# Ledger of designs, part 84: designed miniproteins, single chains

Each design is a single chain, and the fold is of that chain. pLDDT is the mean over its residues in the fold that is shown.

## One batch from the design tools (miniprotein)

Design m2926
Fold by ESMFold2-Fast:
Structure m2926 (fold): chain A 76 residues (1-76)
Amino acid sequence: SQSRQQARQLLFQLADLIRNRGPKSDIQTVVRQLSDITHSSFVDVVSAGIMVLDLRNGVYDVDRDTYIKRAKDIIS
């Protein structure tokens, strides 16, 4: 669906912003848009962005608590 394509594009944009240590304002804007589209919490959205980055780099950790902690640091 169009909404799924938009969410996927925003998720990849979020992963790139996290990787490149982009401005917090830009990260917050994308996180809010993803939260609205997916009906997910900010922590879940940022966790997903970090997961995408780790999957791309071949270092995916199966421990969800690791991603939650990293997401909270980015949101703070």
Scores: mean pLDDT 84

Design m2927
Fold by ESMFold2-Fast:
Order: sequence, then C-alpha cells, then structure tokens
Structure m2927 (fold): chain A 75 residues (1-75)
Amino acid sequence: MKIYVEMPDGSVEEFDISTVEKQIGAALRILGIGIDAGGLPVFINQETGEELSLSQAVFESKDGDKLRMRYEPFE
C-alpha cells in the first residue's frame, strides 16, 4: 500500500504503508520534517476533504490515498 502526500512546497512524496515498520518509518520522517519546520503535521484527504492527524494519515489511510500536508504550530 502506498499513499501520496503533497508537501507544503507543492512536491508529492510517496510513502509505503504496507507494514507497521513502513508506517512507523513514514510517521517518523514526516514528524521530523514537521519539528524542523516548527509545527505539527496535519493532513487533508484530497478526495474526502477530511482533516487527519499524523497517526490517522499513516495508520488509517487506504492504498492510493492522496493527502495534502500542512504544519500547525505546536500551540
């Protein structure tokens, strides 16, 4: 299973979420980028318009889901 995440710069990054190890790896990479940017990553499913947390995006997404990511300040 793969998801496609539109990053804040407009680039699209592919994440493999087929296994728990891959899901954790994707979450850690996204969280690390978010921390460096000074915010917590949040996602919008581009088909449903639903807002998702990082855990929902990584653990509850389906194969081929297209998400848009933004950062919210930690406060």
Scores: mean pLDDT 77

Design m2928
Fold by ESMFold2-Fast:
Structure m2928 (fold): chain A 65 residues (1-65)
Amino acid sequence: MEELQKEATEAMLKMIGSVTGAEVEMEGDTIIVKTKGLSEEDKKFAEKIVKKLGEEAGYKVEVID
């Protein structure tokens, strides 16, 4: 359930921010990924990872450029 996945999600957010430079924010049950200023490859990478992990954790994922 959500309890263990919150810890995993937070670790993932840190990793994505560190690797891609993306800004990741949580708003209620939604994970918002801001990819403005990233390369097209880093943008796709961040979107793919956050969407997969967010959906598996039961969150909605919104990617903003």
Scores: mean pLDDT 72

Design m2929
Fold by ESMFold2-Fast:
Structure m2929 (fold): chain A 79 residues (1-79)
Amino acid sequence: APAMVEVIADAGARAEEVAAALEALARSTPGVTDVQSHVLGRYVLVAARFESLAAAEAAARRLEELLKGWPARITVTPL
C-alpha cells in the first residue's frame, strides 16, 4: 500500500539548506512518487509520497539520521 512521510523541522538560519537536503534525500529514495517542501521562516516542512510503506519507512529512517541534530518530527502514514 502507498504511504506518506511528513517532516517538520526547526532548522533556524539553515532552513533553506536543510530543506534542500531533505528534499534531495526523499527524491533519491527508491519508490518515491512525489515530494513537496516548504520553508516557513525557521521551519522546514516536507511531505513525500511512496509506492509502499516499506519505502516510506526506509526514507523516514534516513531523514531521522539527517535530522538528529535538529528539533524535528517525522510521521509515516499508510495511505
Scores: mean pLDDT 83

Design m2930
Fold by ESMFold2-Fast:
Structure m2930 (fold): chain A 94 residues (1-94)
Amino acid sequence: MTPEEREAEVERLRKGLLELAKSLLNDIQSGKITPSEAARKITAMSLLAVALEWLGDPRAKEVLELIKKASDAFDAGNYEEAIKYLEEMIKLLE
């Protein structure tokens, strides 16, 4: 992989993660969230974050921890806590 190809892939993964996090945040805030849709978006974010870690992005470990915390909060029905972790992830990715 060239440096240019790696930079482009990191940016693609960052944008994808940011879009999924913002989409999930909006679904929670608008009351449109379902357990299956939350699980789908969390799984997609996890896959993108793992790819980001494989590319050596220094944010990836913190992003993975925030995804895990958000997932645990959803499983507990604690949507306020899930929102906080998603907002922290969005700040990290912007």
Scores: mean pLDDT 84

Design m2931
Fold by ESMFold2-Fast:
Structure m2931 (fold): chain A 93 residues (1-93)
Amino acid sequence: SKEIQEIIEKLKEEKKRPDLTEEEKKMIEALIKVLETGDEEESLKELKEEDKKAVLEAIKVLEIEKYIKENPETPDEEIRKLLEEKYEEVKKK
C-alpha cells in the first residue's frame, strides 16, 4: 500500500529527531518493523511491556488514519471520538 509506505517514510524521518530518547527510537523502529513485516511478536519482543502497549496503540491510530485516507468523507470530530473511545478502552484493561 502506498499509504503504508508513506507512513513508514515519515516514521524514518521522525526517528532522526535529536530530542528522542534511545527508548523512543526503539519504539519507532519496532513500529516500522510491524508495518513492514506484519509480525507484531517478532517486532516488539525486545521492548518493555508498557512500550509494547504504546506501539500497539500507535498501530491502531495508523489503521484509523488509513481508514480516513480510504474514506475522506469521515469528519474529524468522528475520528476524534473513535480515538478517545480506543484510549478509554485501553485505560479500563
Scores: mean pLDDT 69

Design m2932
Fold by ESMFold2-Fast:
Structure m2932 (fold): chain A 77 residues (1-77)
Amino acid sequence: SAEDELFELLAEVRERVKEIESIPDEQERLQRLIELAEQLIARLEELIPKLSPENQAAVKSAIETLREDIATLRAQL
């Protein structure tokens, strides 16, 4: 289901964040986190039309938070 795809995507992202956190260079970590967040937004947008209305609202809210997080991370570069 789309909900199962969402669950798997979030688990994948958690593992990728852990890998990025192991990078010793702070600037490189920030750039990789921004790239991951942008990739996550794209994959979440693909899932939206397949999700329940309640989950669509939650995912749209999460995308807005991710966009704000990207702006914050870019300001630190």
Scores: mean pLDDT 87

Design m2933
Fold by ESMFold2-Fast:
Structure m2933 (fold): chain A 70 residues (1-70)
Amino acid sequence: APSEEELLELGKKLAEKIRKAVAISPVNRRIALHELVERLGFSREEAEAVLRGEATDEILLKIGEALAQD
């Protein structure tokens, strides 16, 4: 199983990839918000924080944990 440090790093890397993708088009932003809320189980506020680069370590860990289960 990944360590907490590895999960946090994974979450940070994915959050940065998502932010770069949403900068390309409004369609990517819509897809990212939908995936974060509907598939990964985040709140709308948590998903928007990820897109703003305001994700806390707690949110980043949740992203890493969700990926580790996929």
Scores: mean pLDDT 78

Design m2934
Fold by ESMFold2-Fast:
Structure m2934 (fold): chain A 108 residues (1-108)
Amino acid sequence: DREALIARAQELFLEVLELEEKRLEEIRKKDGNEEAYEKAMALLEQARAAAEAGDLPTAQFYYGAAWTQEEVDPEAVARARANLDEQVLRDMVANLESVKKQLEAALK
């Protein structure tokens, strides 16, 4: 059920992005690194826009870039879109559920 997996991944991405924003706010309060905060928040906004549009591969790459501060490779994004099957979507859902649980624990 590809459509249900896309809907679930989209829901989880939006929840993860909200938690990640809170995590970045807490880091900013501790280290005061405004430049790192602004860069990460800009990348999370791009991930949010992609997730809201249902573009899960693009959302995943921008979410990853927010953590690594690395440039998003458009060719890698295109390959991920071409290879987006039900197994990839199931793996994405499982990974996002794990990440959500880890972020919720870290913010307690």
Scores: mean pLDDT 84

Design m2935
Fold by ESMFold2-Fast:
Structure m2935 (fold): chain A 77 residues (1-77)
Amino acid sequence: GELGLKLGEDAVRDAKEALELLEHAETATQYTAGKILAIGAGFDAVLALRFSDSEEARKLAEEGIRLAEEGGVKVKV
């Protein structure tokens, strides 16, 4: 449904932003902000996967999980 698709899109966006923040982090505060965003993206991706009713929504959820894991977040599905 719409919720699964939106959560998947939000997860991919937030995970990409988290990776950018982590790559350019110069302070502990910036690193923590990047990690928090990556964790949030991982949660949204798992929820997106659970609410996915289309191949498009599922692919976005899986991409969100992959990007969150690249940011150092362990996501159990």
Scores: mean pLDDT 75

Design m2936
Fold by ESMFold2-Fast:
Structure m2936 (fold): chain A 100 residues (1-100)
Amino acid sequence: EERRRRALELLREARRLLDEAADLVEDKEIITKIIGAQFLLLVAEVYINEGDFELAAEELEAAIEVLEEARERAEKVSPEAARLLEEAIRKVEEAREIAR
């Protein structure tokens, strides 16, 4: 199904961006938030694969909130990491819209 495939592609891209952002920072709080968001994205992928788009959307919404906090903190430490986090958030938001 197109919906499932597109959502999963967006989440894979988001996770790659999160890995890149984590490599640019030494800040433990930012790294912890990125790890937490990655876990939420993996849970959302499980729900998407099971066809439970409503639960997936809830996990993606939680991930967006955590990533926004990481991005705000990253703006003070690494503008490059903040930009990567912003791009990752955009992809997660698009995946959430697909999931509803």
Scores: mean pLDDT 89

Design m2937
Fold by ESMFold2-Fast:
Structure m2937 (fold): chain A 91 residues (1-91)
Amino acid sequence: SLKDKIYAKIKEIYELAKKNPDVKKLLVTAGDLIKDAFEKIEKGEMSPLEFEVDLGMLYIIAGVLRLIGDDEGAEAVIEAAKLLEEYYKSL
């Protein structure tokens, strides 16, 4: 399910954060943002505007990760953002 894929991506992002101390804070920030956004969507509390802001923040974090050489972390964050968007728009 989309929910299972989102949970798997959140877990992947946190595991990547444990493996790379240089990007740990950025990956934890992204993982926390994805988790919080997902919880708000599940509660029916996510407005369209707040969702667009959260997506924008995830793409900014992914861009920063690429600039500092963490392509793997950036890809995981982008994939999680796309799964969140698919899930939100499916409701």
Scores: mean pLDDT 89

Design m2938
Fold by ESMFold2-Fast:
Structure m2938 (fold): chain A 120 residues (1-120)
Amino acid sequence: SPLVESVLLPEEVETLLTGLTNKLKELGASEEEAKLLAEAILEAMARVMKEYGVPRESLFEALFLRHPEEVDKLLERIKELALEILSKQVDPSTLEKLEKILEKYMEELRALIKSLLENP
């Protein structure tokens, strides 16, 4: 995605995509579903980072470091955007499955981010 590569640090995009795909497969996605969901998550992350004025070629963590009191709001916005992106690519039954996987991933991400903010 041109937006992802313009907002996130370019050398980390492939590593993040691979890591997300593997994590989503661990949470129950098929290979193809995990790739679609991982791409939707990265696109949603990039859109929120741009919306909140994070500098170009930044780490994803920079979003939360700049807005530490808005973690839950930012994560909910990322989830909503990822589901909107997916809704245009997959059927309703696949979307329902991927939404449940996304919710599990977002809970783990929330715990990680809160830990990083409390003990940087």
Scores: mean pLDDT 81

Design m2939
Fold by ESMFold2-Fast:
Structure m2939 (fold): chain A 80 residues (1-80)
Amino acid sequence: MSRREVADEILGLLIEGAQAYEQGNYELAKEKFDEALKLLEEHFPEFVDRVKQIVDDYLAGKLSLEEFLRRLVEIRNEMV
């Protein structure tokens, strides 16, 4: 898998996690976020703390869904 393909997979999993969270499916949201963070730790360890902070801020209600998605796209673009 290319660096770009892994970055897109991570972004996709984070988006799926947020969608599950918005639908009240917290178990699926956790599964998707955990899977994304595992790939991030394996392939982009330098971004782990930044992504964890964004996810934590979103789950704490400090970021809207729109702001959460915007910040994730910005980080994904830095990965490639």
Scores: mean pLDDT 87

Design m2940
Fold by ESMFold2-Fast:
Structure m2940 (fold): chain A 88 residues (1-88)
Amino acid sequence: TKELILARFRVIAAGGMVFVGERIAKNADKRTIEQLQQAIKEVEEAIRMAEESREQARKLGDDKLAEEADKVIEEAKKVLEKLKEIIS
């Protein structure tokens, strides 16, 4: 359905945001506090997007997309923890 296509695109976009956040965390010594704070906000947004797509996938019975969204959420939470530890 069109709803599943949109949900899949959101999971892909969220995955990309998490990838950027992980790269920022790895190069944190070359980043400003403001850049790290922005990365935290973007990773938190990626979690929200992936959670919404997971809910939509579950409602439409796409278990594979729901599992893909769960993986993005898990990776995003790890990146978020790293970024928060760097700032603290």
Scores: mean pLDDT 88

Design m2941
Fold by ESMFold2-Fast:
Structure m2941 (fold): chain A 74 residues (1-74)
Amino acid sequence: MSSISDLAAQAAYRLGFSLSTVNKLASEVQKILDEDPKISPEEAIRKAGKKLGLDEKTIEELVKTALELMKQQS
């Protein structure tokens, strides 16, 4: 099943982000998960979005979209 970084990438793609930004987001989420494997998926995505300089509204929309994609894979 998709990793959390893959779900974040899919969420960004659905929200109309460029492929460059989608790839950067996926890489940053993976790095955060490697550094803190106990972090929640939501917090990993929020932290990655903040590091990429995304606004708070966009970050929360990414989190919600990623969680919906997780539910669809259950």
Scores: mean pLDDT 80

Design m2942
Fold by ESMFold2-Fast:
Structure m2942 (fold): chain A 88 residues (1-88)
Amino acid sequence: SQEEAARLAESVSSSLYSASDINKIAGDDEGSKENEELSEKARRAAELARAGRTAEAIRLLQEVREELKKRGSLSNEEKSQRAIELLR
């Protein structure tokens, strides 16, 4: 469902924001910025999904999933893929 997809995207966003915060505390400013930017993208996807802008939400989630795949973040990648399938 649209709401379930939005919740999965928010879960990905929250996880990445927590990672960004941990990186910042550890002095990894670049890693913090990268995770923050990806978190914002996932949050935007959740907003678009709730607004019924399904095609835009799917495109943004595909970008998030591809970036997570490159990083080896399997749990967040799987959640992003599940959100995409729920919007189709």
Scores: mean pLDDT 85

Design m2943
Fold by ESMFold2-Fast:
Order: C-alpha cells, then structure tokens, then sequence
Structure m2943 (fold): chain A 70 residues (1-70)
C-alpha cells in the first residue's frame, strides 16, 4: 500500500528509532519496542525481500546489544 524505503534508508530509520527509544524509554522497554518494530518488518518482508530481512536481523542484533549495554 505504501512504497517501501530503500534498504539503506530503512536500516538508517531503524538505527534512528533505536537511538530515540534509548533516550525516551527504560532499556528493557526500548529493547522490547525495537524487537516489535524489527519483528514486524521481518514478518512483512521475509517472503518478498529475504536479503533485506538478513540485513535487518544483523542490525537488530547490533542495536539490541547497544541497548543492553546502557
């Protein structure tokens, strides 16, 4: 229904969102929200764009580790 951003734009948006969550929510809630956001994207994209899904999973691991370090 809506055009998807480029892979680089989507990954940048996820990073920006992780940073925002880290500033606005406690670490546990920030991690849970990020998991929900990335999980929704993965579920929607896994059939149509598995390469982007792999990149999202890598980014999610990185950002989740950073949020846990807070």
Amino acid sequence: PVPRPSPEELLALVRDRADELARTLPPEEAIAELDTIVGDLVRDLEESDPELVARLRTLWEEETARLRAV
Scores: mean pLDDT 76

Design m2944
Fold by ESMFold2-Fast:
Structure m2944 (fold): chain A 63 residues (1-63)
Amino acid sequence: SHSSHLTGLLNDSISDLDRQIDNGKKNKDNASKNGDTNTYNTLTNNINKLESDRNTLRSLLSS
């Protein structure tokens, strides 16, 4: 089991990832509006990686 401190660090990391994902999605929407396909594709790949990392951290909290 995780200590209270480790659980806090995991929650803080998940919150930071949530913020990065939200910002990425906003930037992706802006790239779409501007027709910037290269930026859109880069942001899509980055968001997918961040969501994967977030799922990994969430699985650790569920253990």
Scores: mean pLDDT 86

Design m2945
Fold by ESMFold2-Fast:
Structure m2945 (fold): chain A 97 residues (1-97)
Amino acid sequence: AEEKLKHLDEIEENLNEIEELLEKDEQSAFELSSLVFLKAKLVGDENLIKKAEELGNLFEELKKTSDPAEKEVLKKKITEQIEELKELIEELKEQLK
């Protein structure tokens, strides 16, 4: 459906914004990760939903973490999870063409 493609485009835009905000505004990045999860559910792909949930879990850990070194490790994991989500989104977009 055209609606699924629109949601995939919106998730990709949100992921790009999360990457920009991750070092500048962790709270806004966290809020966008929640929108990514909601939109992943609207797409309805199980792998996309799972990876979006994992991204949200990493942000929950980042929020609870006070140690700067542990925050940097979590930010790296978040960046890696975003790249995996972007790869999956491109695969799903190709399937919807």
Scores: mean pLDDT 85

Design m2946
Fold by ESMFold2-Fast:
Structure m2946 (fold): chain A 70 residues (1-70)
Amino acid sequence: LEEEVFKKLQEALGYEAESPDELEAMVRAAAYGIPLPKEDDPLYRDKVSGFVYRGGERLGEAAGIPVEKV
């Protein structure tokens, strides 16, 4: 995804990602029908990529990606 597209997606989702990869993970979560993470949702690390996501447990369940709670 291009930088400008990521910025617009952050505004549309109401979520400020630390990186483009985190934002892409949130977009994929929405595509799988997983609700967007809330500010107080726990952080999880993707054990394959090393990136940290709020509500990453739900992404791991839907996508089969191994995650661990931070």
Scores: mean pLDDT 63

Design m2947
Fold by ESMFold2-Fast:
Structure m2947 (fold): chain A 99 residues (1-99)
Amino acid sequence: MRDEAARKLLDIIEKKLEEKGELSEEDRKLLEEAKNSSASEGELRAMVLAALALGVPKEELIEITGDEKTVEIAAVQLEYAKAGKPEAGAAEVAALRAA
């Protein structure tokens, strides 16, 4: 299930980067390598954060991952990063993880 979720996330990320004209040939190679490897839990969280940053809806990511908490944590990280307050985001993420 995790490897299937990771592959779907990488496919969405690739498509969104291509739509924005931000997908380099180097990025395509990195995405292809990632699709052919097992994803760790940390890598899955990074993929969710990247997909959210590219405008993928939270609901779609929850459906793909089956993990609402991971998607919510990633959304909080992204919101604070966009606001230029990464330290406040780190504190909120720590609180959510502890809860």
Scores: mean pLDDT 71

Design m2948
Fold by ESMFold2-Fast:
Structure m2948 (fold): chain A 89 residues (1-89)
Amino acid sequence: LDAEKMEKLAEEIKKAKEESEEKAKELTEKVVFFITGQYGLVSGVPLEESLKIYLEIMGLIEQGNVKEAADKAIELAEETAKLLKEKEK
C-alpha cells in the first residue's frame, strides 16, 4: 500500500461529499474498514484503538451524521498517507 492510494481515497470521499450525502455515505462505508486497518498497521497503534475508530465512524453513519463520518475518514486517510510517506524516505 502506498501514500498515493490513501490520498486518492481522501480525494474521492471529498468529491462524494460535494456530490451527495448518499454517495458520501456509500463510499465511506465501503472504504472505512480499509483506511482504519491501514492506519493501525502504519501508525503502530493497538488493533483495539484502530477498531474503535472504525466503530466510531460507522456509528456516525448509522446516526445519519454522514458529513462527520466522511470528515473523520478523510482525516484518517490523509494521516495514513503522511505516515506512509515518512516510512518510504
Scores: mean pLDDT 82

Design m2949
Fold by ESMFold2-Fast:
Structure m2949 (fold): chain A 85 residues (1-85)
Amino acid sequence: SHMDEEKAKENKKTAEVMKKVAELVREALYYISVHKDIDKGKELLQKAKELVEEAVKELSKESAEGIRNYFEVQDKIVENALKEA
């Protein structure tokens, strides 16, 4: 159905955004934990936040909440790494 096709497209876009956020977070954690580069870690986390903010403008409320919740967990992981650096 048309609804199933649109939901599939939205799910794919949501998954692609989550993957890009995860990649930026992994890089942030690498710079913080291995290189002790706090500024680079913060820059990468900010880039992930901006990606989320852009994506939620184009998604349903449900998909937007999913991405926001996912980012909140990732943000806490990076903030914890920053406190231990």
Scores: mean pLDDT 85

Design m2950
Fold by ESMFold2-Fast:
Structure m2950 (fold): chain A 97 residues (1-97)
Amino acid sequence: SLEEREKELAEKLEELVKRANEVVKRDREDPFDPDVQAEMIKLAVDRAIVIRDFVKVAKELGYSDEEIIERIAKVAEKAGGKRDGETARKSVKLLLE
């Protein structure tokens, strides 16, 4: 179902936010290490794909743009805290144009 698909995408986004925060900690210990930078780029691409698919599923479920923004932002905030929630809110707004 679309509701099960939304839940799956929310769980994937939560995992990606948590992984990104761990990679950022590693980057702070050895700034600009090429292996860490490559992992950060891969995670950014994966996160963009998951957010795109989340937006599509939420639209098919009948949510408004404001509801979609808040649903995605809450998932990111749960995983990474207030700043990740705000980053997600701003990013989704840009993706919705």
Scores: mean pLDDT 87

Design m2951
Fold by ESMFold2-Fast:
Structure m2951 (fold): chain A 73 residues (1-73)
Amino acid sequence: MYSKEVIELESEAALHIMAGSVALLMGDLEEAKEHYKKAKEYLEKALSLTTDEEAKKKLQEQIEILEKKIEEL
């Protein structure tokens, strides 16, 4: 199971993903990009602390999705 620290990092990432999505809908591309970059950093930290293989795969998938979003902006 995830540690409390990993859960907190994933929660921070989720907040930044939501903020980035809102910024994107408002046309604030620079703000959206900054939020997605922060979300990616939190998920990368969570991945480094995660020992569960299923959880690692999900984190890697989320990081890849965010990286593509950042590249498209």
Scores: mean pLDDT 83

Design m2952
Fold by ESMFold2-Fast:
Structure m2952 (fold): chain A 61 residues (1-61)
Amino acid sequence: SFAEVVRAALLAQGVESAATAADPVQVFLDIRRAAGAAATVEYEGVEVDVNAVAAAVTAGL
């Protein structure tokens, strides 16, 4: 499913909470909101590359 592709992409970035998240798509949207126009953002103590997550999700489809 799309949600599981998003979960895998978040886990690859070190977002460990994504493993148990009921809605990993919402987690990614929250990260994107926090990043704004930036390519990276710190989320739960991890530097997340927002563009890398988006690219991995696209490749995983």
Scores: mean pLDDT 81

Design m2953
Fold by ESMFold2-Fast:
Order: sequence, then C-alpha cells, then structure tokens
Structure m2953 (fold): chain A 85 residues (1-85)
Amino acid sequence: MTLEEKLKKLEEKLEKNKKLLEENKDKLSPEDAENFNQALKDLEKAIEEARRLLEQGKYEEAEELLELTEHSLDLLEEVLKKKAE
C-alpha cells in the first residue's frame, strides 16, 4: 500500500466513524457524544498534517502519523460501538 492509498483509507475510516457517531448520538450521553466529536476532529487534523508531510516529502514522519491515526480510528470505532449498546 502506498502512503497516498493509506491516507485515502484513513479518510474513508474517518467518514465511517463520523457517520457511526451521527447514527448513534441518541444512544450516547451528551458528554460522550462531545468527547467522540472532539476525538474525530483531532484525528481529522492528524490526517491533514500527514497530507502536508507527504507534500513536503517527509515520508517517514507521514507514515508514522498515519499508522498512529489508523490505530486511534480503529480504537474509537470499537469504543463507540460498545457505548452505543
């Protein structure tokens, strides 16, 4: 997988998590909904930063940030599903 393919995959995962939050917001406390919304905003900024690093030719830093972002998105999806019981 190229770093650009990885970036696209994470943008798709981010959108999936945003939809999952919107679909389940009525099952979450207002505090949990805001915490998930803030986490998604932080991950969106991380994806934007990874894109800038790729544009600057900083491939190693971009790869590390994308790997951390993927792990965080996967964890966020799992936690959101558990809280939306």
Scores: mean pLDDT 84

Design m2954
Fold by ESMFold2-Fast:
Structure m2954 (fold): chain A 81 residues (1-81)
Amino acid sequence: VSEPSEQEIEALKEDVRLLAKQLGLELSEEQIEEIAREAAKKGREIRESGEDISAEEFGTSLLEFVEKKLREAAKEQAEKA
């Protein structure tokens, strides 16, 4: 199974944390880690799909994925409230 590197997860955790703050979400560090790991896994899936995309396009795809995950978390918060 393709596992993301710890370095990739660490880098994405910072991005996830910032995006969550921008959305006004109070996510735990555990939730941030989970989203970061999902994003890192998504990056691996893109690579394994055989699509030759630029580093910029790769980053954009990951950012879009993280935004979707954050929106799902926001939905859960909204449904609860």
Scores: mean pLDDT 73

Design m2955
Fold by ESMFold2-Fast:
Structure m2955 (fold): chain A 86 residues (1-86)
Amino acid sequence: ARQALVDAAIAEARRILEETGNEELVRGLDRLISDLAQRARQDPAGLEALRATRDELVRKLREGGAEEAAAWVEARFDAALAAAQA
């Protein structure tokens, strides 16, 4: 189900953010974003999951006061969304 994909992606992204440093964060998020973008090429629901995951992560990071991390995550996902729609 679309909701299950979104929930799983959000959970994995939160784990990466909580357990990694900057370089490991970049690598982990690149992998997650790449997987979601690949799904988006096969199913339009993947684009929605990618956008929802971005929005949820950015929201949670801003709620926690991590403004710089939130901006970085948003930019990373936005670049992947643009590439997936090309």
Scores: mean pLDDT 72

Design m2956
Fold by ESMFold2-Fast:
Structure m2956 (fold): chain A 79 residues (1-79)
Amino acid sequence: SPLDQAKDRARWAAETAAVETADEGRFDEALDRATAAGLRTVDDAARRLGLSPEQTAQLRDYARRAAQDAVDRVRRQAA
């Protein structure tokens, strides 16, 4: 579904930002950059697909969780 595709893209954007930030040694910035990347992807999808406020809120929550999970994973790998 378009919503599932938006979730996948948001997760990928957050994971990519977390890995890039970790590779730079900037763990202090990783969560903020991963969250921003995920939320930007969600906002772009919401505008393009005409998502409801409820769908957009669910997608934003998903992106925030994906960003936290990605950052936690890169921090564990660096330890």
Scores: mean pLDDT 86

Design m2957
Fold by ESMFold2-Fast:
Structure m2957 (fold): chain A 99 residues (1-99)
Amino acid sequence: ELSEGLKKKLEEFLEKLKEYYKGSEKNFEGIKNLIKDHYERTMGGKEIEDPELFLKEQKIINAIEKLIEEGKPITLSNIGKEAGLSQSTVSRILNRYAK
């Protein structure tokens, strides 16, 4: 479904995520599943059923990318601060993907 180049980018992203991640295994699994689902929705032509939720998810992914680029630890607090979302909102979204 994803091109070889996109699969490689996703794999490299997840490897960097693992290096900088400072939190629970459950939230890490949620981040992995969120990124994978977002790539499949964006590149696979899937319908965006909830545009507001999709934008929040995109903000979380962009926040994580920026934290990795800046060499900052990936925590719920840092993700929320960078994304302009509350830590509780970030946690709720990640918990949805950890199931």
Scores: mean pLDDT 75

Design m2958
Fold by ESMFold2-Fast:
Parts: structure tokens; C-alpha cells; sequence
Structure m2958 (fold): chain A 64 residues (1-64)
């Protein structure tokens, strides 16, 4: 089984974070993958990964 991938290319950092947050909340995903890598988008990718980790930690705490 593979995690769902999100194409973050062409998105701003804020848009990427919001997209990840929506997917985690709406679909109850425990993790997300990044579909596209580009040197110019590295900061956006890093920001989205950090946001996904924070959401994941919060979901873990809600579970107890």
C-alpha cells in the first residue's frame, strides 16, 4: 500500500500547507507523500512536510 501523493509544484508555501492540512483532516490520513520535487520548490516542500508532521502529532495526541 502507498500513501497518497500531493503535487506541491507551482504552489506557494501557504497553499501547500493548507492543501496538506485539508487532506489530513478530510480523509483522515496518517501521512502524506510529496508527488513532485524541484530545487526551486524545496522550501515549499519542506514547509509542507513540517506541517504534515505537526498535524500527525496532533492526531496522535487526540487518539491517546
Amino acid sequence: MELPFVDLSGLTKEEAIKRIEELVREKGLYGVGVGAFSPENQEVVDAARKAAEEIRKKLEEERK
Scores: mean pLDDT 58

Design m2959
Fold by ESMFold2-Fast:
Structure m2959 (fold): chain A 90 residues (1-90)
Amino acid sequence: DIGKKLLEAAQRFADAILAGNEEEAVKAMKEFSKLLDKIKDPEAQRYGIAAILLGNAALVARSLGDEETARQYAQGLVESAEKAAKIAEE
């Protein structure tokens, strides 16, 4: 199930960001991107791209010491990935 794998990768990406583990965050982001490339639905693609952008925004916020903003963007990453996964499933 590609939608479940996509959501698992997104959750790992978010968890890694919140843990301050940049190496794991980049690894999870790459896995998410590879899974997203297999999805042909343009709406799912848009939500998946939004998830990647929000994840990168969370990484930037954390690098600047803004942990609260990083948490908000990481939540947005998971929410956008959930929408992409739903569309990818049905």
Scores: mean pLDDT 87

